# Designed miniproteins, single chains, continued (2): the designs that were tried, part 60

Each design is a single chain, and the fold is of that chain. pLDDT is the mean over its residues in the fold that is shown.

## One batch from the design tools (miniprotein)

Design m6193
Fold by ESMFold2-Fast:
Structure m6193 (fold): chain A 66 residues (1-66)
Amino acid sequence: MEISPELADRLARENPVALVALHEGAIAFNEKDYEAAVKSFELALELDPSSEEVREWLEKAKKELE
């Protein structure tokens, strides 16, 4: 799965720390480390709470832990 270029560009300008957390979460998710993915996506969402895409990634990672 890939982060949308629109979200990556926005976060790079507005909140680069959130982009790093989102990117680390996506890497962990693709490696099937869903516990690490949840932690990284939760951090990304705390830093950028308005992002629907980050929220969707977090929900997908949490579902994989069920």
Scores: mean pLDDT 78

Design m6194
Fold by ESMFold2-Fast:
Structure m6194 (fold): chain A 97 residues (1-97)
Amino acid sequence: DPELERRREAARLGWRLAKEKASDEEIRARMEALRERGWGEEDAEAFALGYFLAEYYGMSEEEVEAFVSLSPEERRELMVNHKMSVKELAQYLAEHA
């Protein structure tokens, strides 16, 4: 699925910039370059989510990739049914990817 793979790539890029402690200016420049290459708003959202998960939850690249591979509805269902936090869901998905 090219759309899913692009979303995973966007999230991994967000994760990497968070780990590199990139400045707001560097993040904006990278996002602008990606938009010029045809990345859409869904890709920008996946990038932002990957950055947030890395920075706020300390997730690994594999955990971030697994997390963004699910829809928001699928994530919510798993979290509610299994009483998982965001971090616990990411760990579960990475182990079962």
Scores: mean pLDDT 77

Design m6195
Fold by ESMFold2-Fast:
Structure m6195 (fold): chain A 58 residues (1-58)
Amino acid sequence: SLAEAVAAEARALAREGRYEEAAALVRAAGFRATPGGAGALADKSTAEAAAALRASRL
């Protein structure tokens, strides 16, 4: 899924110490996944990706 792909890429960036780039990637994916209207599923997927990023850092 998009969330899994974004989480995997964000984790890779975080492992390289690029935390700001990883966070920006998650945010960009969230915005792009919600084309104009409310995308509750896309927002939920982005939240899951952000949680995975936090877990990989801590």
Scores: mean pLDDT 57

Design m6196
Fold by ESMFold2-Fast:
Structure m6196 (fold): chain A 56 residues (1-56)
Amino acid sequence: AEPVPSDEELEKAAKIISEVTGLSYEDVLELAKTPKGRVMVKKAAEQAEKLKADNA
């Protein structure tokens, strides 16, 4: 079982996704309204950070 991210973790994740994908911060937070969406947003941010590191 994977723990649901906290609001603080989601705010950080949404900021990273917004920077990498060009989606608005608000649109990313809308995806995180459900527990499953919160987990997906956190995982997407981890993938986005990895992609950013590979391009640096």
Scores: mean pLDDT 76

Design m6197
Fold by ESMFold2-Fast:
Formats: structure tokens, C-alpha cells, sequence
Structure m6197 (fold): chain A 64 residues (1-64)
């Protein structure tokens, strides 16, 4: 269902946001600088975006 696919994509995006927030919180707990936290967030965002692309592609293939 196109609607179910949309809901699942939104769920995956929400999970990505939660993972980034966790990285920020852990960086603050470790006493990292804002610049160091930004570098960690950028690296994690790239990793999560690649995983998101793969999961979305898998969901779209199942629509066939």
C-alpha cells in the first residue's frame, strides 16, 4: 500500500533523528567540544542516510 510505505518511511526518518540526538547527548556527557560533537553528528548522519536509502529501496522493491 502506498500509504503504508509512506508511514514506514516517516518512521525510519524519526528513528534517524533519535539516533542523532543520542550521539549529541553522549558527546555532551563525555565533555566533547561543540565542534567535535558537530563532526560526530555529520559522520553519523552520513552513515544513517546511507542505511535509510537502502531500507527505502528495499521497501519500494516490495511494492512490486
Amino acid sequence: SPMELMIEKLRLMAEQTEELLKVRQEGKKKGLSEEEIEELLEKKAKELNEKLKKKIAELEEKEK
Scores: mean pLDDT 81

Design m6198
Fold by ESMFold2-Fast:
Structure m6198 (fold): chain A 81 residues (1-81)
Amino acid sequence: LEEKIKEIEKEIEELKKKIEELEKELEKLLKELKELDPSEKEKILKLIGEILAIIGDIRELERKIEKLEEELKKLKEELKK
């Protein structure tokens, strides 16, 4: 039971690190978007697409963490015996 708790905690930590990497990429793309001329419509659309894709990936990882945190809570309640 304790080993499973440690494994889930490690998995949550790895997912959080992945979110941090995606957030850094998102910041870079947002800076690029801010520097673009409004006349560069094709580049703007491409960057918006990339930004939306990263936001989607972050949301998926956040949902995975939420499920793992729920499982972790249940396991910790069981360990109180």
Scores: mean pLDDT 83

Design m6199
Fold by ESMFold2-Fast:
Structure m6199 (fold): chain A 70 residues (1-70)
Amino acid sequence: SELERLAAESERNAQAVEDMAAGYQKKADDLAKNDPSKKDEIDTLKGNAGVYQKAADIARASAEARRAAL
């Protein structure tokens, strides 16, 4: 089914954005542990993680809605 294919694609897209958010959070956590003096860089990475997490939440909700419509 084309709708099943599109639902799966939406789920993969949501996962990709979730992975981006997790990646930025990990970079922030690693930098905070290894060089806590780099506060501006840590804050920037945390900010990026937050932006991608909000995008991930929206993408996941859209993917779940598309799956539920099958």
Scores: mean pLDDT 90

Design m6200
Fold by ESMFold2-Fast:
Formats: structure tokens, sequence, C-alpha cells
Structure m6200 (fold): chain A 62 residues (1-62)
């Protein structure tokens, strides 16, 4: 009987922890999405700069 009661409590605690982890995951995903967005933007800037450098070199070589 004690074991059954403890199992019930562990199950309830487990479900609560899952809920908390889910909320944390959502928040972490939003923060990660923001960081990935910033990184993608910087990567695009680097590509644009590299293209401009190549075009400039091409024009210099004629």
Amino acid sequence: EELKKKAEELRDEGFRRVGELYEQAIKSTEEEAQRLGDEAQRFRDEIDKKVEELEKKYNELK
C-alpha cells in the first residue's frame, strides 16, 4: 500500500515536471530562434560582402 501511494505521487510529480520542461523548451526555442535569426542575417551580410569583393576584383582585372 505504501509502495502504491509512492508510485502515485511519483507519477503526479513526473507529469508536473514534464509540463515544466515543456514550458522551458518553448522559451528556449524562442531564444534559439532569435539567435539563429541573428546568425542567419550575419551570414547573409558576409555572403553579400564576399560577392561585392569578387565583383570588384573582376572589374579590376577587367
Scores: mean pLDDT 64

Design m6201
Fold by ESMFold2-Fast:
Structure m6201 (fold): chain A 55 residues (1-55)
Amino acid sequence: SEVEKLVEEYEKKLREKMKTAGLSDEAIDRYLERRRPLLEAMAKADPEGFKKILE
């Protein structure tokens, strides 16, 4: 779905930023897993605004 795709793109970009900040893959995975329901809700409520965050 569009929501799933937007969340995946956001998580990918955030993962890169967190990796450059020196976080472990385990810490990143835990953070993203806990935030995923919120990200899905945000992308569903405002897909266009969510896309702007990705840029």
Scores: mean pLDDT 81

Design m6202
Fold by ESMFold2-Fast:
Structure m6202 (fold): chain A 55 residues (1-55)
Amino acid sequence: AVEEARREARKFVEENRDSLPPLEVLERAREIARELGASDEEVREIGDELADELA
């Protein structure tokens, strides 16, 4: 479950990082993870991982 949320959130970032502002990309990626059943803690961890990749 959490692995699927991470994979889909990362895929969204990869597909949209050139089209959307970084903060908007991260916000939408976190929403995707939450919709896939990630907990609040898991969403935060995924968001932190993706923020590091965008930096």
Scores: mean pLDDT 79

Design m6203
Fold by ESMFold2-Fast:
Structure m6203 (fold): chain A 89 residues (1-89)
Amino acid sequence: MLEEEVREGVAEILLAVGNLLLKKGEYEEAIELYERAAKLAGPELLPEILYNLGLAYAKKGEYEKAKEYYKKAAELGHPKAEENLKKLE
């Protein structure tokens, strides 16, 4: 469907820009884009977005928020989410 294709494409762009902001240390801006991407993402992108939300919150020192997102990403099959969850305990 056209709406699905557009939604997934926008989610991919938001994820990519969010990743660039995360690397620059712009954690608040990265979180904003990841949250927008998560609302549009299909099942293949959502685990990565949730993992990156956890990573961004961890880099801000918001460890409880980071744990919540890592748990959600791990439940959806993200390979690194469980490892990072253990590092916060």
Scores: mean pLDDT 84

Design m6204
Fold by ESMFold2-Fast:
Structure m6204 (fold): chain A 94 residues (1-94)
Amino acid sequence: MKEELRKKILELRDKLVEAIDNGDYETAIKYAEELRKLALEYVDSPEHRRAIEELVDGLIEAVKAGNKQEAYRLLTALDLELIAAEVDEWLRER
């Protein structure tokens, strides 16, 4: 079910934030890659899938650079993109 996948995405997002906060960038990159995989399984739209891939690539580069501010900006953009994909799917069913 999509609900179980959504729950895993949210749990992984929280772990990613914690890893970034703790300066555990190796773990943060691992969680970002896992988040990409789950998000692409969750989202069907090619446009949203492309945006997610670009945002995760940027997030990984920000984490590698130790730029927490940019990492949080990109993570917020990723959160908003996932919401936009959910809204688009909901409207399509109506």
Scores: mean pLDDT 83

Design m6205
Fold by ESMFold2-Fast:
Structure m6205 (fold): chain A 52 residues (1-52)
Amino acid sequence: SRGDELLRRMQEHVRRAAEALDAGDEEAALEHSDLAEKYGLEYARLYPPVPA
């Protein structure tokens, strides 16, 4: 589904950000963190939490 694709992209960028931090590449880590946030916000926009 579209939501699954957004979550996969978010997870991939979270992983790349962690790898960049481990390598000491703060610029790459920030870039991937920003992309992960972008995909996470898009997911939240399309699938807002329902009180259930």
Scores: mean pLDDT 81

Design m6206
Fold by ESMFold2-Fast:
Structure m6206 (fold): chain A 64 residues (1-64)
Amino acid sequence: FEVGDIVVAVEDYVATLPGELSLKKGEKVEVLRVLSDEWVEVKSLATGEVGVVPKSKLEVVEKG
């Protein structure tokens, strides 16, 4: 994963902590920051909301 990549949720994710973003399967988001090997900060292309999600729930569809 790299900053500017467009990624898609491969399954639903429900935010459990403040600062996390909930995603539905098939939702597209932009990678804003790679925080660790497990977590990325993303922006929803549909809503403009920003939050952190686990990389395991995402797949790259377009490189930035």
Scores: mean pLDDT 79

Design m6207
Fold by ESMFold2-Fast:
Structure m6207 (fold): chain A 83 residues (1-83)
Amino acid sequence: MELEVRGEKELTIKAGEVLDVSGEGTLVVSVEDGVAQVRYKSQTAFLTENSRARLTLGERLEVEVLEGTVYLIDGDKFTVLEA
């Protein structure tokens, strides 16, 4: 699934979905059941069940966890982010 972000967007994604994002701006993503993936450039964010995160798309993906836990992979770096 592909999404171009322009300005501000909000959406809910389902367990097992992989969302490829492009563009510039802010995306608020919620996952209600299971784990979903958001990919931006070389970065992948794994959003866990009942998580919600604000994703800022720029030179790199910036992740602010609003609820739950997100695992961010950027090349060889693995980061656990919590609300």
Scores: mean pLDDT 83

Design m6208
Fold by ESMFold2-Fast:
Structure m6208 (fold): chain A 80 residues (1-80)
Amino acid sequence: MEELKELIEKGEKHLELAKIAYANKDYKSAIEHLEKAIEYYEKAKKLAEELGDEDLAKKLETQIESLKKAKEIVEKKLKE
């Protein structure tokens, strides 16, 4: 179960870096970190599904959708 926690922690770290980049108006870096956060959460969701943790998989799915929406907002800022 440590691999699942590590994937979630890596996703959280990239989300933190995305927020810092966004605050600095570095929208390109914010998008890159959001993409990595999504990637780690998608890997965590797949592992949660393989382990039969449907509740965690659903929570991760909700988080992934929220991050995809956040990425769209940042992409609009990048395009002016």
Scores: mean pLDDT 86

Design m6210
Fold by ESMFold2-Fast:
Structure m6210 (fold): chain A 56 residues (1-56)
Amino acid sequence: MSDGEIGGAIDRLGTRAVALQGLSAEEAIALAAKELGISTEEARRAMRVAGQNLAR
């Protein structure tokens, strides 16, 4: 998946996790990384890249 696709998936999973489990943003990133089969560092990096692309 592209970094943008990963970031979008993490955003959706993070919103769902917060709504359903009351997880923090950090915990939501960890859950998203687990579901996508990537590391927590990679998930965090993908979110940062997606945010930078939106700021262009």
Scores: mean pLDDT 64

Design m6211
Fold by ESMFold2-Fast:
Structure m6211 (fold): chain A 55 residues (1-55)
Amino acid sequence: SSRLEAALAEIEAQVAEGRSDSDLVMFADELGKTLSTDVRQALLQHLARLLAEQR
C-alpha cells in the first residue's frame, strides 16, 4: 500500500541519517500508531532486518 511504502521509505531515510537503534525503534513505533497492526508489524520487521545487517 502507499502508506506502507511511505513508512518504509521514511525508516530507510532515518537509518541512512545514522540514528541510534533505540531512536529508530521509537520512530517506527510512533509511525505504526497511525497504521493498521499488519502494516506496523511489516514496518518493525523491516527495521529489524536493517539493524541486523549492520552487525
Scores: mean pLDDT 74

Design m6212
Fold by ESMFold2-Fast:
Structure m6212 (fold): chain A 73 residues (1-73)
Amino acid sequence: SLEEEALERAMGLLEKLAEERMAKDPSIVGYEVKVVDGLPVAVLLHKDGTATKLTLVGDEIREERVSAAEALA
């Protein structure tokens, strides 16, 4: 469906952004992309035990720094 196609494109965009961030920032040791409450989310894991959470809200990327435990919950 059109909705499934839009979600897959958004997840692909977040995955690409996560890869670009990891390439530029050596503190990032890994990432995951998932769907939470119907919204695509990327989680970037940092070596210091924090995480950067990227969410797509409309056409904007929201960035939030949290603990790795909170981001992986």
Scores: mean pLDDT 80

Design m6213
Fold by ESMFold2-Fast:
Structure m6213 (fold): chain A 96 residues (1-96)
Amino acid sequence: YEELRNLSPEEQREIARKAVALARDYLENGLTPENLLNAVAALRLAAEVYRILGDEESAQTMEQLRAGLEQISGLTFDEEEVREKAEEILKELLEK
């Protein structure tokens, strides 16, 4: 996530917005374990961006949404797996 700190605040806000939209899109495509992992990873990315922006309230909201998804699904995701997936999503968003 070091590359996020090299972006302008406006670019950082755009990444957070796109990550939240991706999480929604994954969930709209069905509550499969793969879609849930992808949604959780996108929410983690958004939380990291909001923290870099100093928006702790929005970051906490993203974390609460993740916790809600894990509770509803009965699944817990490995933090390393979520991080790797979040980095993949970030790379994709930065290349677009």
Scores: mean pLDDT 83

Design m6214
Fold by ESMFold2-Fast:
Structure m6214 (fold): chain A 88 residues (1-88)
Amino acid sequence: GMLTKVTIKAVFEDKEKAELIGEMLEDALKLLKETVSVEVSVEEKDGKAVLTITAEFKDLETAEEVAEKLKKSLLEEGALEVEVTIEK
């Protein structure tokens, strides 16, 4: 079947916090049976940290639900901004 790709970019003031949140979310996503792949990276840009999470899911409905939950979680954890892209 066709996989659904989700890319989430979150901006944090603290690189160490971005790295910790990224590791926790990578581990959580890998536990979902609907998750096919997960890649997490943290880059420092202009004194801020950009956390990028790219994940592929077996179906669109799971991808949309996970994307919404991750966006909310990242904002609650102190992300200044969160961008979500869903591709099929």
Scores: mean pLDDT 86

Design m6215
Fold by ESMFold2-Fast:
Structure m6215 (fold): chain A 69 residues (1-69)
Amino acid sequence: MTDEELIERAKKLIEEAKKSDPFTALLNLGVARLLLAVARVLGSPHQEEIDKLEEEINKLEREVEKKLA
């Protein structure tokens, strides 16, 4: 799996999380975060895209966590 494939999979999981129930959303966001971390370790040249996606994950996780509290 290439860094670009990891980033693409993470983007799809983030989109699925937006359409999911809170528990499933947190699971998908967690997996997306893991995929982005692996892409960083592989030395991806797309670090700016990874940073933006991680910011989106952080925002969505906080929104979902507030709904579950």
Scores: mean pLDDT 81

Design m6216
Fold by ESMFold2-Fast:
Structure m6216 (fold): chain A 88 residues (1-88)
Amino acid sequence: MEEFERELNRGVAELALATMAAISDGPARKVLEAVLNAETPEEAKELARQIPGVTDEAAEYAGKARQAVLEGDPKTAVDYARKAIELA
């Protein structure tokens, strides 16, 4: 069941990002919270862009991380979230 696999993998991605947020501080935590709390990739990018010190490039990767979460791709979600943190 494709829908079940997507929902399961979405849960795995959200848990991984929540764990990253719990051990992060400052702008990195806020970027991860933006990815987790946003409903759409566009919203994740806009929320990340509003965080002081976050670059436009970091915000772009936050949006990509949310898209990967919604698509049920935990590895890609973590990879993009890590890139967003590195560029913040």
Scores: mean pLDDT 84

Design m6217
Fold by ESMFold2-Fast:
Structure m6217 (fold): chain A 86 residues (1-86)
Amino acid sequence: MKVILTFRNLTPEQLEELLEYAKRLEEEGVKVKVEIRGDEMKITLENVSVEQETGLILRAIGLELDGAEVTIKREGDTTTITVTLR
């Protein structure tokens, strides 16, 4: 499946942490594309497993509990997660 992650209002430290996370997913066989625009990062993931998608959704929910604004959409084989940090 395909997952599109968009993160907004990233600090430089959070941007670096997300880049390292994306690198780990690529090492696990996920096809990763990263686009950075200022304090926003878009990560497009292909060949995502059900377990990896579930982990991403749970992580997004955790960020929402910490005060982020989170939107999750599922359209066919594509899950889109948008996170706006405080």
Scores: mean pLDDT 84

Design m6218
Fold by ESMFold2-Fast:
Structure m6218 (fold): chain A 66 residues (1-66)
Amino acid sequence: LEVGEVVRATEDYEAERPGELSIKKGDILEVKGHREIDGVRYAHVRSLKTGEEGWVPESFLEKVEV
């Protein structure tokens, strides 16, 4: 996932550590950054619904084309 992309949550994710964001399936988010930790890719995302930001594993997100 690249900065500026709009993504959708494919399933619920509950934040497991400080700086992570809890999301629900179907949430629409904007990608603000990315990193890899321990072989797991994370996106820094901003919720378009709430304005909250945090890190979410990329595996919980899919790119949307609109």
Scores: mean pLDDT 81

Design m6219
Fold by ESMFold2-Fast:
Structure m6219 (fold): chain A 65 residues (1-65)
Amino acid sequence: SMEEGEEKAIRILTEKLGLSEEVAREIIRLIKEGRYEEAIEMLTREAGLSRVAAEVAVHELKKLL
């Protein structure tokens, strides 16, 4: 379900990337709205990911949402 996919995405963002739940939910919102560039920029800024790593993360998160 969409709810189960969102909860899994939140766990990945918070537990593996060390983001707050607030930042994790904002990234999920941006992805759901198709605002992928903004989600990539937020991941690079908030999680310290390279652009390539952030692009891969957004692609994988899209599969859950």
Scores: mean pLDDT 85

Design m6220
Fold by ESMFold2-Fast:
Structure m6220 (fold): chain A 63 residues (1-63)
Amino acid sequence: MELSDEELREVAERTGISVSTVRRILEALNAGLTYREIAELLGISQSTASRLAERVLRAAREL
């Protein structure tokens, strides 16, 4: 899923996650990375990465 800058800002606003983090999560998911690999890239726990990724995907689906 490719989002515009405007759509990335909307997802960030809805989720409370920064635009840069939303972009990184979506880029990683589009590249086929797992939640574990996203966690490693962002320096967070796997449980936090999966929670953030699910929130981002949910918000993106509502656009």
Scores: mean pLDDT 80

Design m6221
Fold by ESMFold2-Fast:
Structure m6221 (fold): chain A 61 residues (1-61)
Amino acid sequence: SMEERREFARQAIRRMVALQRERGLSPEQQAAARENLVAGLSDHTGLPRAEIRRMYEEVAA
């Protein structure tokens, strides 16, 4: 279902954001990691990149 795809994406994003914070990545490294994750999750879930990027921003706040 679409809800299951969104839940999967949010879980993956939470894990990535936590890892980035732990590793102390630079803003440039964080931006690159975000775009790679957005592309991968969009391809895997079928959700638009814009929606996944919005989820990422929400989780990272």
Scores: mean pLDDT 84

Design m6222
Fold by ESMFold2-Fast:
Structure m6222 (fold): chain A 53 residues (1-53)
Amino acid sequence: SLEARVNLGNAHEALGNYFEAAIAYGEALKIDPGNAELKAKALAAFNKAIALK
C-alpha cells in the first residue's frame, strides 16, 4: 500500500539505494498521483541514482 511503498523508498534512500528508492516513490505516486511531495521525492531519488551511476 501507499505507506509501505513510502517507507520502502525512505529505507532505500537512507542506504544510498537511490534507484530502488525512486521506484518505490514512483509506485507510491501511482496510488496517490496528486501528492507533490512524492513526485518530488521520486524525481530527486532518480536524479541521485543517475549521478551515482
Scores: mean pLDDT 81

Design m6223
Fold by ESMFold2-Fast:
Structure m6223 (fold): chain A 75 residues (1-75)
Amino acid sequence: SMMEEGRRLRREGEEAFRAGDYERAVELYLEAARLDPSHRAAYLSLAGAAAQRGGDDELSQKLFEESVRLRREQG
């Protein structure tokens, strides 16, 4: 299922993050967000953290703001 593929990409993103490949982690987390929209806010937060660790402060801010917006809309 698309949700199972999203979970696989999230796990690959976590592995990339642990390896210090923050740019790759962002890519994988954003792909996971596309495949599993029910967890989109959580994946965008993970991508935001990876972007921040990679030094992309502008992308990090944008991703965290999107995550907060989505969580607000789900309440």
Scores: mean pLDDT 88

Design m6224
Fold by ESMFold2-Fast:
Structure m6224 (fold): chain A 74 residues (1-74)
Amino acid sequence: MEEEYKKKLKELRDEAVKAASEGDVEKAEELKKEAEEIYPYVSEDDEEAQMYLGVIKGAPHAARHVKTTSRPVA
């Protein structure tokens, strides 16, 4: 069961990286929401799954940065 959710997180991570690279903030936010819905079913001690989740959660911010030509304000 958990292995199936981990596989889904990997797929979401791959899509999130693509969305971030394209500046697709809406898609990145959607993928983040899906990952957060799966997160309670994944082991907190699974470093690989946590890495996938971290990338997905960061994707909307990365996508916004790609979409704008201005530097982020601190």
Scores: mean pLDDT 74

Design m6225
Fold by ESMFold2-Fast:
Structure m6225 (fold): chain A 78 residues (1-78)
Amino acid sequence: DAAGRDEAAAQVIKYGEEISKRALELGREDLAKRAMEVAQKAADSIRAGDIPGATAAANELSEIKKEVDRLEEEERRR
């Protein structure tokens, strides 16, 4: 239903915002911007009922999160 899709879209935006915030704390505004752009793309696909598009964007966001996780681990070792 539309309300369920809106809620799912809101959740993916929150997830992207969390990744973006962490990227900004690392001084990686490029990753922060990409996280928000991909999260917005995922949210738009969810609202449109475009499951393949939503899945592709979610995978992209997951890869951005892995990069941020890697950078945080490197920073913690300094």
Scores: mean pLDDT 84

Design m6227
Fold by ESMFold2-Fast:
Structure m6227 (fold): chain A 80 residues (1-80)
Amino acid sequence: VDPEAARRAIGEGYGILHQAGLEAAASTSLDDAVQLVTDGAQQTIATIQAADPANGAQLAQQVQAGTDAAIAELTARHAA
């Protein structure tokens, strides 16, 4: 287990999620936006868990919480 490699994978994973969020925000469809954010979150979680199995579960929970918040915000914006 290399803590530096794990830290880099976390950064890469958050980068993937950030890009998914930008693509979702540009989407004209709520369903497409939710799908983009969900897919990005799953890819981020997989990346983190593969690099740091010992701590990846806790970081995956943070990614999931952020994803849930992003979906709620997207839904609110489409309702307005």
Scores: mean pLDDT 73

Design m6228
Fold by ESMFold2-Fast:
Structure m6228 (fold): chain A 71 residues (1-71)
Amino acid sequence: SEMEELKERALELLRKAEEAIKKGDLETAQKYLEEAERLAVRLAVLGHVEEAQEIGKRIQELKKKLEEAKK
């Protein structure tokens, strides 16, 4: 389904963002998080609100880690 495909792509981007943060590649991590946000917005627009919220929560967690790494 389109929902499952979008969710899996978003989760893969979040895994890549977390790895990039751990490696200190903060610019690459930011790009992955931006792409994941676009997919979460698309999920929400398509009516998959619960899946979008779950991905959004993980995006916010990783954004906090990214902000910590910038300091």
Scores: mean pLDDT 87

Design m6230
Fold by ESMFold2-Fast:
Structure m6230 (fold): chain A 102 residues (1-102)
Amino acid sequence: SVPQLPDLSPEERRQRDRDFLEMLIGIAEDILRNGRGLSEELAETIRASLLRDGVPEEFVERLAEALVNADVDTLLELLLELIERLGGDESLRERLRELREA
């Protein structure tokens, strides 16, 4: 973040990042359930958000491709790494483990 952006507390930033991770896990659950990937436009919106959060471009491109192609195995691997990068909790890790076992 730059100093001129709205001052989110560290707690507010963690909540925002958690909400984003929960949204992505929900998308992964929907892809696993129905076998349909995201539209390219929705994947681009997610890509733009992750790049603004400082996630590496190579990682973001892999995640976007996995979302569009319904590549569940790659998506779950990348989401686990994203939880580590954005500071997700054990609850989110457990939800991903349940998806991998499904």
Scores: mean pLDDT 76

